# Designs tried in a protein design run: designed miniproteins, single chains. Part 2

Each design is a single chain, and the fold is of that chain. pLDDT is the mean over its residues in the fold that is shown.

## One batch from the design tools (miniprotein)

Design m36
Fold by ESMFold2-Fast:
Order: structure tokens, then sequence, then C-alpha cells
Structure m36 (fold): chain A 97 residues (1-97)
């Protein structure tokens, strides 16, 4: 089992409504991509941390079961999903249990 901590950021120039819509869309696509890769999401926590360095900042804490190679692929594809939505996804921490 892996615990992964991510930061999801949106430009502070966006409206709060637009930001919330895009974050929700990202989370749905993120869950779908994990399922498509055969990964099990045991837990996902999304926490708004305010505006940091000119960006709306959300912390995602995700507990995943699956192969390391599939998790690495998933994180790479999640970054692409974020970018396609105008968001930035940054890996903060990865821990194996």
Amino acid sequence: MYEIELLLQAPASWSPEETEKKVKEFVEQFKKKANDLGLKIEEIKVEYEGIRNGSYTYRLTVKLEGEKSKIDQFLAEAKKIAADLGLTLTLVKEKEF
C-alpha cells in the first residue's frame, strides 16, 4: 500500500467557482484513471489550503493499492490530466506501507 501526497494548484486569477469546477473535474478523472490502470483507491482526501504563491492550492492525500510501476504511470498521467484542465499537479510525498 502507498500513501501519496499531491498539491493541485489553479491560477489565483480564476474565479472561485471556475476553480472549484475544475478541481472537481480533475478528481473525477483522477479516480477514473486509477480504476482504468487497475489501482485501488483506499482513501482520497482533498483539502483546500488557501492561496499560496499566486495559486489556489489543494492538498490531495491518496492511499493506493497496486504495483509500483502502475502507480508511477498513474502519477505521470494524472499530471497530464491536470495540465489539460489548466491545473498544476506536484508530487510532495510518496510512502510505501
Scores: mean pLDDT 87

Design m37
Fold by ESMFold2-Fast:
Structure m37 (fold): chain A 75 residues (1-75)
Amino acid sequence: KEAVIIDIGGTTVVEVNELARSLGVEVGMSLVEAAQKLADAGYDTILVIGVADREEAERLKAKYEGKVPVVVAER
């Protein structure tokens, strides 16, 4: 199973989609904690996408919103 982490250059979860939230991923968690939650739920393939800014992260989140768990990480 596949999950996506969108990284704006930080280690703190600032946004989650409904699927990630249903798996126990919460805003304020560390990126490591979020990745562990996804792995524990059976998401053995995590695609990490580095982006330049928040607007790019929001566009990518929208692309994946209904398909896979999405976590956005920032400072």
Scores: mean pLDDT 79

Design m38
Fold by ESMFold2-Fast:
Structure m38 (fold): chain A 97 residues (1-97)
Amino acid sequence: FDEKKAIALTLEAIGLLLEIELGADPEKLLERLEKLLEEVEKLAEEDPKNPLVIKTLELLIEALKALLKKTTDPEVKKRIEELLERVEKLLEELKAL
């Protein structure tokens, strides 16, 4: 398990949430959130109960909900909703273990 990578991903999630609040480009933010989830999914395979994995997924949910509120483009909105469902499902599966 790469603990340094887990810390870096948690910090990136916090940074993305702040960038969403400041009104950065929703499409670029969504691409960064998608990439962050892919990285967290790999860490979850190694240690599904790791607190940093769980915390990063919770932060991703908060970031996606915040982005959804600020997004007006229906195509981007649909992508955010699909990604949110994917994150919520993964978090539920990991908590059920």
Scores: mean pLDDT 84

Design m39
Fold by ESMFold2-Fast:
Structure m39 (fold): chain A 100 residues (1-100)
Amino acid sequence: SPSPREKELLTLLDQLEAGIAIAKARLDAGEPIPQSLLDSIRRTARRAAELDPRLAPLVELVDRFEEAVKAGDTATARATLDELEAAARAYRAEFLARVA
């Protein structure tokens, strides 16, 4: 079974994936991304990278996403969310294979 630290990491990945899904749904609906959602996604990704430095690329993708949102570049924001989702899911699959 996973350790307490590994359980925290899985919870952070769940929270990150949920935040990505909400952000994607809002962009697809032409709705603005709230600052609270950006802050939540950034905080979650940074905490996950603190627990596992292999997740540092997720922080870089979140930074790109935030800059695209600030610029009003919806196409880049959407593409970056797809990259972030794929990277988070790939890490989760590899992580679960190690701790199962």
Scores: mean pLDDT 88

Design m40
Fold by ESMFold2-Fast:
Structure m40 (fold): chain A 86 residues (1-86)
Amino acid sequence: SMLDVAKEVLELLRKRGLGPPQSVQDEPSYIEWLAKLIGLLAEKKGLDINDVEALAEAYLEHNRAVQQGDPEALALQEQVIKETTP
């Protein structure tokens, strides 16, 4: 499932010294958010959902783009927030 893939991506990010975002304090909620985000990134970039390293790299590129104010990355982040928040 995408939740299991998100858990593997989170584990890889933690191994690299990259924890969950400061804005997300609840790990289950973070995993749901991450699952939605990496699913959309995989679809957008044509990535294999089982390629955990490629998904982790796409996530890091997305975070960098968001920090730089990239409109496409900001729109994707807004979509994930809307789809994972009531």
Scores: mean pLDDT 77

Design m41
Fold by ESMFold2-Fast:
Structure m41 (fold): chain A 67 residues (1-67)
Amino acid sequence: MSVKEVELELEAEDIEKAAEEVIALAEKEGFTVVSVEIGPDSAVVTFEAKVGDTLYRATVTIRKKKA
């Protein structure tokens, strides 16, 4: 079984709302949300999807936008 990992970084003024949008989009695309960690200055959302013999894992890090 092959594992493919993708890491994405985003900046947002509202971390919690950005995390909600990322989760909603991933679920619409058929990904399973594995973990959600929301802090004051960042959030990390991890998604997985298995297609054939490949496990795709995506990690999205959302950081507080600097003014």
Scores: mean pLDDT 79

Design m42
Fold by ESMFold2-Fast:
Structure m42 (fold): chain A 79 residues (1-79)
Amino acid sequence: MEAEKEELLKRAYELGKEYAKAELAGDEEAKKKAEDEFDKLVKEAEAKGDEKLADELSAAFNKGYAEALGSKVPEIKLE
């Protein structure tokens, strides 16, 4: 289970990066492919009742997307 979770999170992260690169390139086909593959990952997690995994997949996708755009996930400022 844990090894499968790590592979799913890595896949979501890479899909986020692919989505961002496709968006910047205007490649609508590649963008849709990345979105469809990510949607499948989230649906599989939800079908298993693993809402935490679905949330973590979304976070990984967004992290990959932001990093590919030259942005980092906002730092949590502890003050």
Scores: mean pLDDT 76

Design m43
Fold by ESMFold2-Fast:
Parts: C-alpha cells; sequence; structure tokens
Structure m43 (fold): chain A 73 residues (1-73)
C-alpha cells in the first residue's frame, strides 16, 4: 500500500531527525502526512546530517520502510 509506505518512510525520517522513539514517530506521521516532495526534502536533510549521498540515503529509508510495511502485514 503506497500510503502505508509513505507513512513508514516519514516515521523513519522523523525518528532519525528528531531522535524520538519509532512508535512516536509513526503516530506523528499518521497525524500529519507529508507529500512525497516533503519526504524527499527530509531525505536530503538526513543525508546532509550524516554526510551520505542522497541516492544512498533514499534507498536506505525506502528499504527500511518496505521492511516495516512487510512486518505489519
Amino acid sequence: DEKLLQIAQMAVLIASLEGVPFEEALRRAKESPLTPEEIEKMIREVAELNDLPVEETRELVLRMARDIVEALR
């Protein structure tokens, strides 16, 4: 489900950027869903903070989000 994948990506990014527990990040992501463009902006911010390539960070976040969605089935 595209919507669940987007929520999972947001939760990963929120937890990474704000240092909150994943359960709290997931709740916030559900309450304030971001657009794909906003998610991409957050991915770039995470990449910059960790001195990683944007493409590598995007792939990592997407993989983590997919694993989370898979586990919730």
Scores: mean pLDDT 78

Design m44
Fold by ESMFold2-Fast:
Structure m44 (fold): chain A 80 residues (1-80)
Amino acid sequence: GKELAERAKEAAKEAEEAAKEYKELAADPNADPTSVAAAAIRAIGAGVEAYLLKKEAEKLGDKEAIEYAEKGMEAGGVKV
């Protein structure tokens, strides 16, 4: 299967991209409210995925995967 660190890195990238889209839409006065909400949900969802990967990485002692997962959680606004 894919390495856990690779999966965590991909999740972090998705969270960062979704969070960037949300910030751009939220700052645009002409943005459709539904699109703003959808981008926010995507960012949170990617952050939750990163949180789950962090929990798996902590059990395995994979420090690289933990680091990428923490970036994804921060980008997605997930705090636990």
Scores: mean pLDDT 79

Design m45
Fold by ESMFold2-Fast:
Structure m45 (fold): chain A 95 residues (1-95)
Amino acid sequence: SAEKEIEGMKASIPALEKRLEVFEEWVEENKDILTEEQQKEMLELERKLNETLLELHKEFEENKDNEEKRKELIKKMAEAINEYLKKLEEIKKKA
């Protein structure tokens, strides 16, 4: 899943922004079943992930001729996604 998400992010920065908007809409539609705490934590996690991925994607494009740096950035993207998924599951378990 991490590999496929990295490929998707390479396709379009606007797609990451759209993903955040869709997630914010989902939180709004589900506000009656989510606690205020869960809503805030989920929105913060999604924003943090998108900000991190945008910066890493920018650096990845700037380092097209540096294979070692690109491998490092791919690893950082995978680590960011993995951390996001762990925290998201922890928030959902509190429901």
Scores: mean pLDDT 72

Design m46
Fold by ESMFold2-Fast:
Parts: C-alpha cells; structure tokens; sequence
Structure m46 (fold): chain A 87 residues (1-87)
C-alpha cells in the first residue's frame, strides 16, 4: 500500500516490518499445516489471516489509525501463537 507507506513515521515503519516478518512466519506455518492436513492448525491460522485481512480493509477505508492497526495485528499474532502452543 504505497499511499500508506508514505504516511508512516520511522517508528511505525520499524513496527510494521517487525509485524510483517511475524505474519510471514504464520503464513509459512499455514502452508505447512495444509500440506500435513492438520485441520485444527489450518482453522486457527486461517482465522488469523481473515482477521488480519479485515484490519487491512479497515485501515485502507480510513476506519482505523496506523497505530490501532499495528496494535491489533500484534494482538492477533500473539493470540494465534498461544492457540498453536496449546496444540
């Protein structure tokens, strides 16, 4: 999102890069779970992906601030990691 990137502070950009790497790790775990036919892990990871996509949509529509977006994405990642650890 080029317009969004132009509005980020250095601090927000650093946080976004950190969260992007963590989201990438969850995406890799989803691909692995699909190959292994681990239905429980797939459901947890797909739910996380859907929640993150909804946040991206709200951010693009101006319904949330960048700071709110970063905090909510972090929350989704942490909740998802905890759910996966319980398996």
Amino acid sequence: DLELLKKLTEEQLKELEELDERVKELAERLEKAKKEKDGEKVKILEKAAERIQELIKKLKEGKMTVDEFLEEVRRIIEETEKELEKL
Scores: mean pLDDT 80

Design m47
Fold by ESMFold2-Fast:
Structure m47 (fold): chain A 88 residues (1-88)
Amino acid sequence: VSRLARALADLSREEQVRLVAALLRGPLEDALALLRAALNREIDPNLSKRELAGIVAEETGLPVGEILEALESDEPLDDRPLRTRLFG
């Protein structure tokens, strides 16, 4: 089980999707660095945010469609709780 999956395991599916989407809304290079650390693996630096959502979906078991919908929504998202869970 990845560090990312563990950080999300006690949250509702909706909260998990929103936190992941919040992370992916930031600069691509920041999302890449955090995902490499949280998944403890190499990730292709040329991947789009949509492709990164696919990797997160595989690691967490979340539906990629829900992640993409949250990422593309205009609702405010905050990744600080996820950063705290991963690295705090």
Scores: mean pLDDT 77

Design m48
Fold by ESMFold2-Fast:
Structure m48 (fold): chain A 100 residues (1-100)
Amino acid sequence: SLLKEQEEAKKELEKKLKEILIKELGYSEKRADEIIEKMKKMYREGANEEGAELGEKAEALGEGEGREYLVRAIAAAAGISEEEARAFVEALEILDKEKK
């Protein structure tokens, strides 16, 4: 049950991120899908432990510098452009604001 609930939550997150990438950030459906799939691949390839450290370092660097650090780190780890990584970070920020 817990695994199914987590899988369902991940699918809902993916759908919301895709919608934000398309509607708010102007990406095509195909490009939004490609960004999400590359991010999922990065997560599966063991970036999970490093992701926590990246988040802590970004917080320590502050608002502007921390965001730019995350964008560059995500772009390198996921093998996407800095522009695509920035769009993904913006989508996460929009989603977090809507959840609050």
Scores: mean pLDDT 71

Design m49
Fold by ESMFold2-Fast:
Structure m49 (fold): chain A 98 residues (1-98)
Amino acid sequence: MTDEEIKDILIEEGILNEKEAEEIIKLYKENPEEAEIKIIAKALMKVAKLPEKEARELAEKYLELLKRMSKLPAGSPPPDDPEARELRAKIAEVREKS
């Protein structure tokens, strides 16, 4: 997927405006992990109306969970440690408030 296609999708989903999408694409070239955190945080701010600080903290935890899942073999159960459970509970709470 091209940078422009990613930008268009994020704008179309209402997660980012055009200026924010351009800043994120630039950040992907310099620090892709930070760019992913910002995208997730912006989505949480838009969907769940979370404050930026809380959205960013949740986004960082979610990205770490995704990294852990990506290292597991296909068909492995999802992580079931206390941190993963707490994150899932927080996401469920956010969804109920939306």
Scores: mean pLDDT 69

Design m50
Fold by ESMFold2-Fast:
Structure m50 (fold): chain A 62 residues (1-62)
Amino acid sequence: MKSELAAKSVGYTLRGMSHYSLEGDVDAAIADLRRGAELASQIDPNFAARLQARADRLEAEK
């Protein structure tokens, strides 16, 4: 269901941000954000685009 995809997308986003801010693991953060965006694209393309933009920003800083 769409609400489950939204919850999972948010979960991956929070996990990715946690890896970045608390652990400094940029690769794990990028992977989680990309996965969150993939799930979000089926329910909210604008939110998926935001997650992709965050992942792109982290990747550009490598």
Scores: mean pLDDT 72

Design m51
Fold by ESMFold2-Fast:
Structure m51 (fold): chain A 65 residues (1-65)
Amino acid sequence: MEYDKRVEEIVEEMKKAFEETVKELGLDPNDPKIQALNTNFRLIAYHSGSKEDAIKLVKDRVKSA
């Protein structure tokens, strides 16, 4: 139960970091590559188990897109 709340918090932080990084790099948020990253947020949050690792993965994925 508490674990689910933490995952949701991580996902929210990932979404904010994603939006900020997309704007900083001047990427199109409607790009299929960018939209695909949003689909994987929950999976990344579960796999990493920490906010720092999840945010780093999102930034790396946006840079690679």
Scores: mean pLDDT 73

Design m52
Fold by ESMFold2-Fast:
Structure m52 (fold): chain A 59 residues (1-59)
Amino acid sequence: DLDELLRQQRQQSQQDIIDELVRMGVPRSTAQKQVDDVDAGRAKPSPAVQRALDRVFPR
C-alpha cells in the first residue's frame, strides 16, 4: 500500500536525521525529541536539525 510505504519512508528519514544529529554530537534522546517536535509542528527546526536535514537530503 502506498500509504504504508510512505510511512516507512518517513520513519527511515526520521532515523537518518537522528543518526546524523548523533554523529554531530547531539545525544540520541535529545535528537529524537527535536525531530519529533519539528515533525509534529510543535517547533521550527533548530540550526542543528536544519544541518542534519541538509546532510541527509543534499541539494
Scores: mean pLDDT 77

Design m53
Fold by ESMFold2-Fast:
Structure m53 (fold): chain A 83 residues (1-83)
Amino acid sequence: SAQDMLDALQQRLADLQARVEQNREKLTPEQLAEAERLLSDMQHLISSFQQAVNNGDTRSASIKMAAFTVAASALDFILSLAE
């Protein structure tokens, strides 16, 4: 369901936020700044996804989910360099 997808996106964001906090002292200032930007982008994408779902806009919802996945993968890569 759309709610299950939203819950999954929110859980993924929470997990990545926790990983950034756990690795804060291991990240360079540039990596930390990029991680914070990606977290902010992901939060906005979740909000945009919710709006697309509320409007019945399946295409926009899919695009926002894809953009979230790309941002999450980029952050996962940055964290892997510090871990």
Scores: mean pLDDT 90

Design m54
Fold by ESMFold2-Fast:
Structure m54 (fold): chain A 68 residues (1-68)
Amino acid sequence: MSLEEKLREILEKKNVSEETQEKVIEYLKSLPSEEEKQRFVEGVEKASEVLSDEEFERLLNHEVKLAE
């Protein structure tokens, strides 16, 4: 619950589309361990600090597609 909520807050702050937000949240829920979920959210947070809104959303879409 807290990791999902933190992730949603980061995505909202970066003006990520609702469609991309739901895909990213679905990906988080698909991860097999709490450790992997935590590493994913930490990586997303770090990327959100360095990338523009457009670059950030592009990388999120790429990351989710590679996991399929």
Scores: mean pLDDT 79

Design m55
Fold by ESMFold2-Fast:
Structure m55 (fold): chain A 76 residues (1-76)
Amino acid sequence: RAAVAEALVARVRERAGERAARVLEYALSHPGESLTPAEVAEALGQSVGTVIRAARRLLEALRADEELRALAEQLA
């Protein structure tokens, strides 16, 4: 639910930064879609390179933090 999504986004912002949090926030608003970096970049008004770096930081945070993965699983 929204509270779990907010907690997940807040923790990603803390661990991986604001841009990674924005990418996750956008993905959570579009569940079930295979979002490309170009689509996310257009939606967020950012460069494709910025979105790719943010997505990599997000993945690294999810790999390193078991609590982040548990929160993400609750949203599935």
Scores: mean pLDDT 74

Design m56
Fold by ESMFold2-Fast:
Structure m56 (fold): chain A 81 residues (1-81)
Amino acid sequence: MELERELREAEREAAFIERLLEIGRHMGETGVAPDLPEEERQEILAFIGKMQALYETYGEDVLKIFEEAPRRRAEVLEALE
């Protein structure tokens, strides 16, 4: 049960980061935020707030979290097979 929960958390984290990268790319190209559901927008803003706080504390080490999420998901999936 715990491995399945860790897999779900890693999968959710990877999907969330992928979504943030998509939004960032769109904003970079157009200068405008995409029209998001209020619930999703609140989750993204909360995550950005956490990332800002982490960046103030750890600096560049925060970037490693973004790189690790997709790799961590792949490792957990491989371990379950």
Scores: mean pLDDT 61

Design m57
Fold by ESMFold2-Fast:
Structure m57 (fold): chain A 75 residues (1-75)
Amino acid sequence: DLLQKLFPDYKFVDGDQGVPGTGFAKNAIRTQINAGKKEIKISKSPGGADYIKDIIDVLKEESAKPGSYKPSANP
């Protein structure tokens, strides 16, 4: 929910089909973004709070690159 609200251009889908324990690491998420994916596979397991922060960090880093991902910029 928070991720979808912050980054509405992406769709965040369960990469482990609702089975906990496979959490997609930052590098795997970055690879998906660099591949031009709009559907990003993540783990929705209970350990997600710090994991969500990691995803946000990756998205911020990638959005700083021209042509990779350009969300709404600061006014």
Scores: mean pLDDT 61

Design m58
Fold by ESMFold2-Fast:
Structure m58 (fold): chain A 90 residues (1-90)
Amino acid sequence: AATAPAVVTLELPEPATLTVRVVSADAPVAVRVFQDGVEVASAVLREGEELVLDVPAGTVTVIAQAAAGDAVVEVSVNGERVATLESREV
């Protein structure tokens, strides 16, 4: 079955450490990070794994998509959780 991607866009006033963590997932999760429309990182993460990236100030977009089933992904900036992304089976 297909899955729906989950997306968050953040406006960062200054450079920050971005953490994308897979809290739960039925299958591996493809994570892509964009800075001002340019892909700056991508990873395939399993449940409990995380991607840590230093990002400059500006617009950051995080896309998470499970390969199958459902996934819950948390996005944190400087250790503070700013978003929860849910990729779902459709």
Scores: mean pLDDT 86

Design m59
Fold by ESMFold2-Fast:
Structure m59 (fold): chain A 85 residues (1-85)
Amino acid sequence: MELHIEITVKHEKAQQVVDKLKAVAANTPGVVSVEIQVDEGEEKSTITITARFESKEAALQFALKAVEVAKEMEADQVYFTTERV
């Protein structure tokens, strides 16, 4: 299962969000791979996460933790898309 997450935050928060999301991935059983990209816009940074999971349960656990990180970091716009494989 593959999950795409986009989080928009202030530039100064982007590195903290990336670090927290890497920690979430490391502590979530069933994560196969995680790729994190940061695109610095004019006013804010967009963090794009592409993650692959062994199970739907692992993907859901990761998504819930990612939402918690976004809320803690006062993110603007959190967007989720899933690929069914």
Scores: mean pLDDT 80

Design m60
Fold by ESMFold2-Fast:
Structure m60 (fold): chain A 97 residues (1-97)
Amino acid sequence: EEEERRQRLVDEARDWAFEEASKVLRPSVAKLVGEATGHAVRLVLDGKSIEEAVEEGIRLLEKAAQLFGIDLSPEELETAREIIRKAVERAAAEYKA
């Protein structure tokens, strides 16, 4: 598929996830959730399963949080997983259309 269309879906998902995360998570965590979501969406558009893409997104989030000295609560991690999953599912459905 066209790289421009893929990049648009990634950008839209990243921005949506950051907005949703910003409503319920700390600003620093919300930013990381947005970035992790963009990564996960890119993976599902490249042919990874939704579950694989979500798990890679969470892995990136945890690694980035550790790098920046951000202590993630289990509740923040579960909330991030839900947001990433919704964004990945939506992007995958839109890409098929």
Scores: mean pLDDT 85

Design m61
Fold by ESMFold2-Fast:
Structure m61 (fold): chain A 68 residues (1-68)
Amino acid sequence: MMDEEKAERGARNAGAAAGQLLGLSAEEGVRALESDKEAYERAKEAEKEGNTIAALQAALDGVRRAGG
């Protein structure tokens, strides 16, 4: 339970960072990542593995696919 919550929070943080890197707001980045369920699940999985770089890459792909 705690690990899943932590992974979800990490994925949201990655989405916020990816959004800002692509010229969006942090909230828009999080929403864009969450709209791409496949990218969001990849980001969560990477966070569970402790791979923050892979989580950020998944978030960047998700935000770009959402039309960022």
Scores: mean pLDDT 80

Design m62
Fold by ESMFold2-Fast:
Structure m62 (fold): chain A 66 residues (1-66)
Amino acid sequence: MKEVKEFTLRGVLGRVLARELGAEVGDRVVATIDKDTGKAEIRVPSTGETVTMTAEQAEAVRRSSE
């Protein structure tokens, strides 16, 4: 099952991820978390860029951005 979560890149982990995606702090991103595989993708809708990580890593970035 895929969960889709939107958030704004903020905080320390958000800054690191923004650099990896060629995005900026304050950009909206979409995290797709696949619980069956334990993998997640974070996508920047404006650029179409994606990064793949673990579901746990994606949740850590999201929580750090709050």
Scores: mean pLDDT 77

Design m63
Fold by ESMFold2-Fast:
Structure m63 (fold): chain A 99 residues (1-99)
Amino acid sequence: MELPKIPSDVKILDVKIEYDEEKKTYVVTIRVSINGKEKEYVIEIPSDLSEEEKGGIMFGAVLKAKGIPEEEIIEYLREVMSDLPEEVREKIIELFKKL
């Protein structure tokens, strides 16, 4: 499968990570510019996940913020994480689908 195409008119401006003690989650705020207009996406990542799981979810969320279709992101994540155990890779994909 081909890697997803990232639109040239979409720029990542900022990625902010904050810990929410009440929810025991990391709140990730991704700011993007789409055709000169700023937009903000917020995702919540459980703090009990591994570094690999958190990284995969964050990467998928960044691609989603860039307007890449979910199916293409899932294919890309499977290819990029092909060296991880299948169980870990599928768990990251399932968590991404819930965002």
Scores: mean pLDDT 69

Design m64
Fold by ESMFold2-Fast:
Structure m64 (fold): chain A 83 residues (1-83)
Amino acid sequence: AFSREELLRMLELAGQAALIVYETLLEQGVPEEEALAKAEEVRDLFLERAHEHGIDAGLEAVLEWLEKHDPKAAEKLKKWLEE
């Protein structure tokens, strides 16, 4: 079971990663429906991996996915994590 603090951190990370993907894809001219679908895919990837192997594993999986599919989102997420 996750603590309240761990659950909130997971939801914050999932939401932030999804938002960054959505915004970067829109900036690249991807249609809104496709950008939303990709954002949801990244959110779900994070939550599934974090549930099985912890927050750090979820974050690693998302960053690996973003480096391949949306390198601008990977850079923005890394900067957000440093704040």
Scores: mean pLDDT 85

Design m65
Fold by ESMFold2-Fast:
Structure m65 (fold): chain A 73 residues (1-73)
Amino acid sequence: MEELEREAYELAKELLKQMIENGVKIDSKTIEDVTRQVIAELEAKYGPLSPRERLVVRFAVAKAAVDVLQEHA
């Protein structure tokens, strides 16, 4: 659980930073796309995520988005 949360946060932060570097605006659609990509990458590594694990990933992605946006404010 802790490792999953950490990996989700780090993956989301890297993806969001890459998107900003490419001139992509971080909006609700971008956050949703990042969430889907992070879930797909984690499921490729760990297998299908439980509903609780998906919630942990969603919260980690949201936290990464807030942190990245604050760095670029």
Scores: mean pLDDT 82

Design m66
Fold by ESMFold2-Fast:
Structure m66 (fold): chain A 94 residues (1-94)
Amino acid sequence: SLIDEIEEAFNKLLEALRDPNASPGEILDALVEFVTKVNEVKDKLSEEAKEKLKEIMSIVEEMLRNKLSPEEREKKVDEAEKLFKEFIELLRKE
């Protein structure tokens, strides 16, 4: 299903964000895949789901812009994962 594809794309992004050896290109490729899959359901998203997506994207952008410590990276990844679970629950209701 498209929801399963979105979950798979996000998991790839999350793994790239957790990997301190991942290149910026690998992270950006995973991000583009994720955004492309989410865009397929964009017109069906509630305002609440759109807000969760904005929060996730803000965290990813912060991680790409800043050189984070391992502890800060883990915290940001955990925050993104939590927001994504909330996003998927909203998407499954829509």
Scores: mean pLDDT 83

Design m67
Fold by ESMFold2-Fast:
Structure m67 (fold): chain A 98 residues (1-98)
Amino acid sequence: SKEEELERAQEDIAALLTYAKEQLDEKTFVQLKVAIESGAMNTVHILASILGKDPLSTPKEVLLQELEQIREQYPPDPSLMPEAERLAEVYKETILAE
């Protein structure tokens, strides 16, 4: 299950990086990377902001559903996979440890 959790994290991060590069400005993309690498406590709030949702009124379930849809619509860019793999390890340790 730990291998499965890491694989899911890699896919989620790769999809988010692909989405962020295509839909968001460079500043927001850099903020996403810094938040993942630093293990920010409010990653759900950061995710909501990136998805254009209100972090205070949007349930985590809805945010995870949006992430699932992004993963299906934005297949991982192979050029971003090495970075996604690195960031996924930090994401797994910070987000899944919460």
Scores: mean pLDDT 67

Design m68
Fold by ESMFold2-Fast:
Structure m68 (fold): chain A 78 residues (1-78)
Amino acid sequence: SPVREALIDLAGVTIKMVNIQLQYKLGEISKEQAVKELDGMIESLRALRAQTTDPVVAAQIDNEIAVLQGLKADFQAA
């Protein structure tokens, strides 16, 4: 199911986002590396959004992109 696949992809992005924040806080990755990883995730979600016609799933993807963009801005401002 395209809806099920999109929801699994969204869950994976959320887990990766938490891991990036933790790795940065522990000094395991640089700010530049964290931003690069976030850019890759934003790009993947934009590609998923372009293929998504279900309005509820589309809204969830749009929300996750906004969260990642906010986190990227926070890293760049630090």
Scores: mean pLDDT 87

Design m69
Fold by ESMFold2-Fast:
Formats: sequence, C-alpha cells, structure tokens
Structure m69 (fold): chain A 99 residues (1-99)
Amino acid sequence: DEKEKKAREYALEALFLSGESAVMGGMMSRVAKLEDPSLKEEADELARFSAEQSRRMEEAAREILEHKEDVELAEERLEESRRALEETREKVEELKKKL
C-alpha cells in the first residue's frame, strides 16, 4: 500500500544520510591526520563519532521497516537522522578550525 511504499522511501533516505555521515566524518578524519599528525586523537574521535551516528541512522531505517504502517514513526526517525547528520557536520567544522 502507499504507507509501505512511503516507509521504504523514508528508510532509504535514512540509509543515505547514514552513508553521508560515515563518508564525511571519515574523510575529514583522514585529511586532518595527513595535514597535522598531532590531531590524530581528535581525528580518530571524529571517525568514531561519525560511525556511531551512521549506526544510529541505520537502526532508524531498520525500525521504520519493522513498522511500515506507522507513518508518524517513519517521519520522526527520518527527522532524528537529519539531526544526527547535522551533528556530524558540526564536528567536521570544529576539526577544520584546528587545521
């Protein structure tokens, strides 16, 4: 039905945001280590943080798919995923300021 289709679209969006978080944090972590090896600990923390945010978004997608008829849950989980990506962006910008 339309609700199940919408749930799959929301789950796919959450997984896309999950991928963006992992790539963005991981790449910035690598750039920081190459530019300034003294930032290794902070860069590793960013990589771990972005991976954890990515895991949370993947779990959000899983929950959406387990409750395909619950549109409100899907919308809430997608919004939480958008906020999690924004948190990763903020951490990326903080590390950039130290380069």
Scores: mean pLDDT 88

Design m70
Fold by ESMFold2-Fast:
Structure m70 (fold): chain A 63 residues (1-63)
Amino acid sequence: PLTPEEQARLAAADVAAKASARVFKEKGLDITDEEKQMEAVKEAADAFRTALAGERARLASQR
């Protein structure tokens, strides 16, 4: 089975994927626009870091 840390990373990855999809949806799904693609990548990275930090904090507070 996955460790709590591995589960936290997978949960963060899911949040990042959804954040990326949201950016493309909000900006009209123009995947040919490199600036929009880079913005989606940045949003995904930021979402991943935030979600991972939150999951780690949650794990640290649980017994």
Scores: mean pLDDT 74

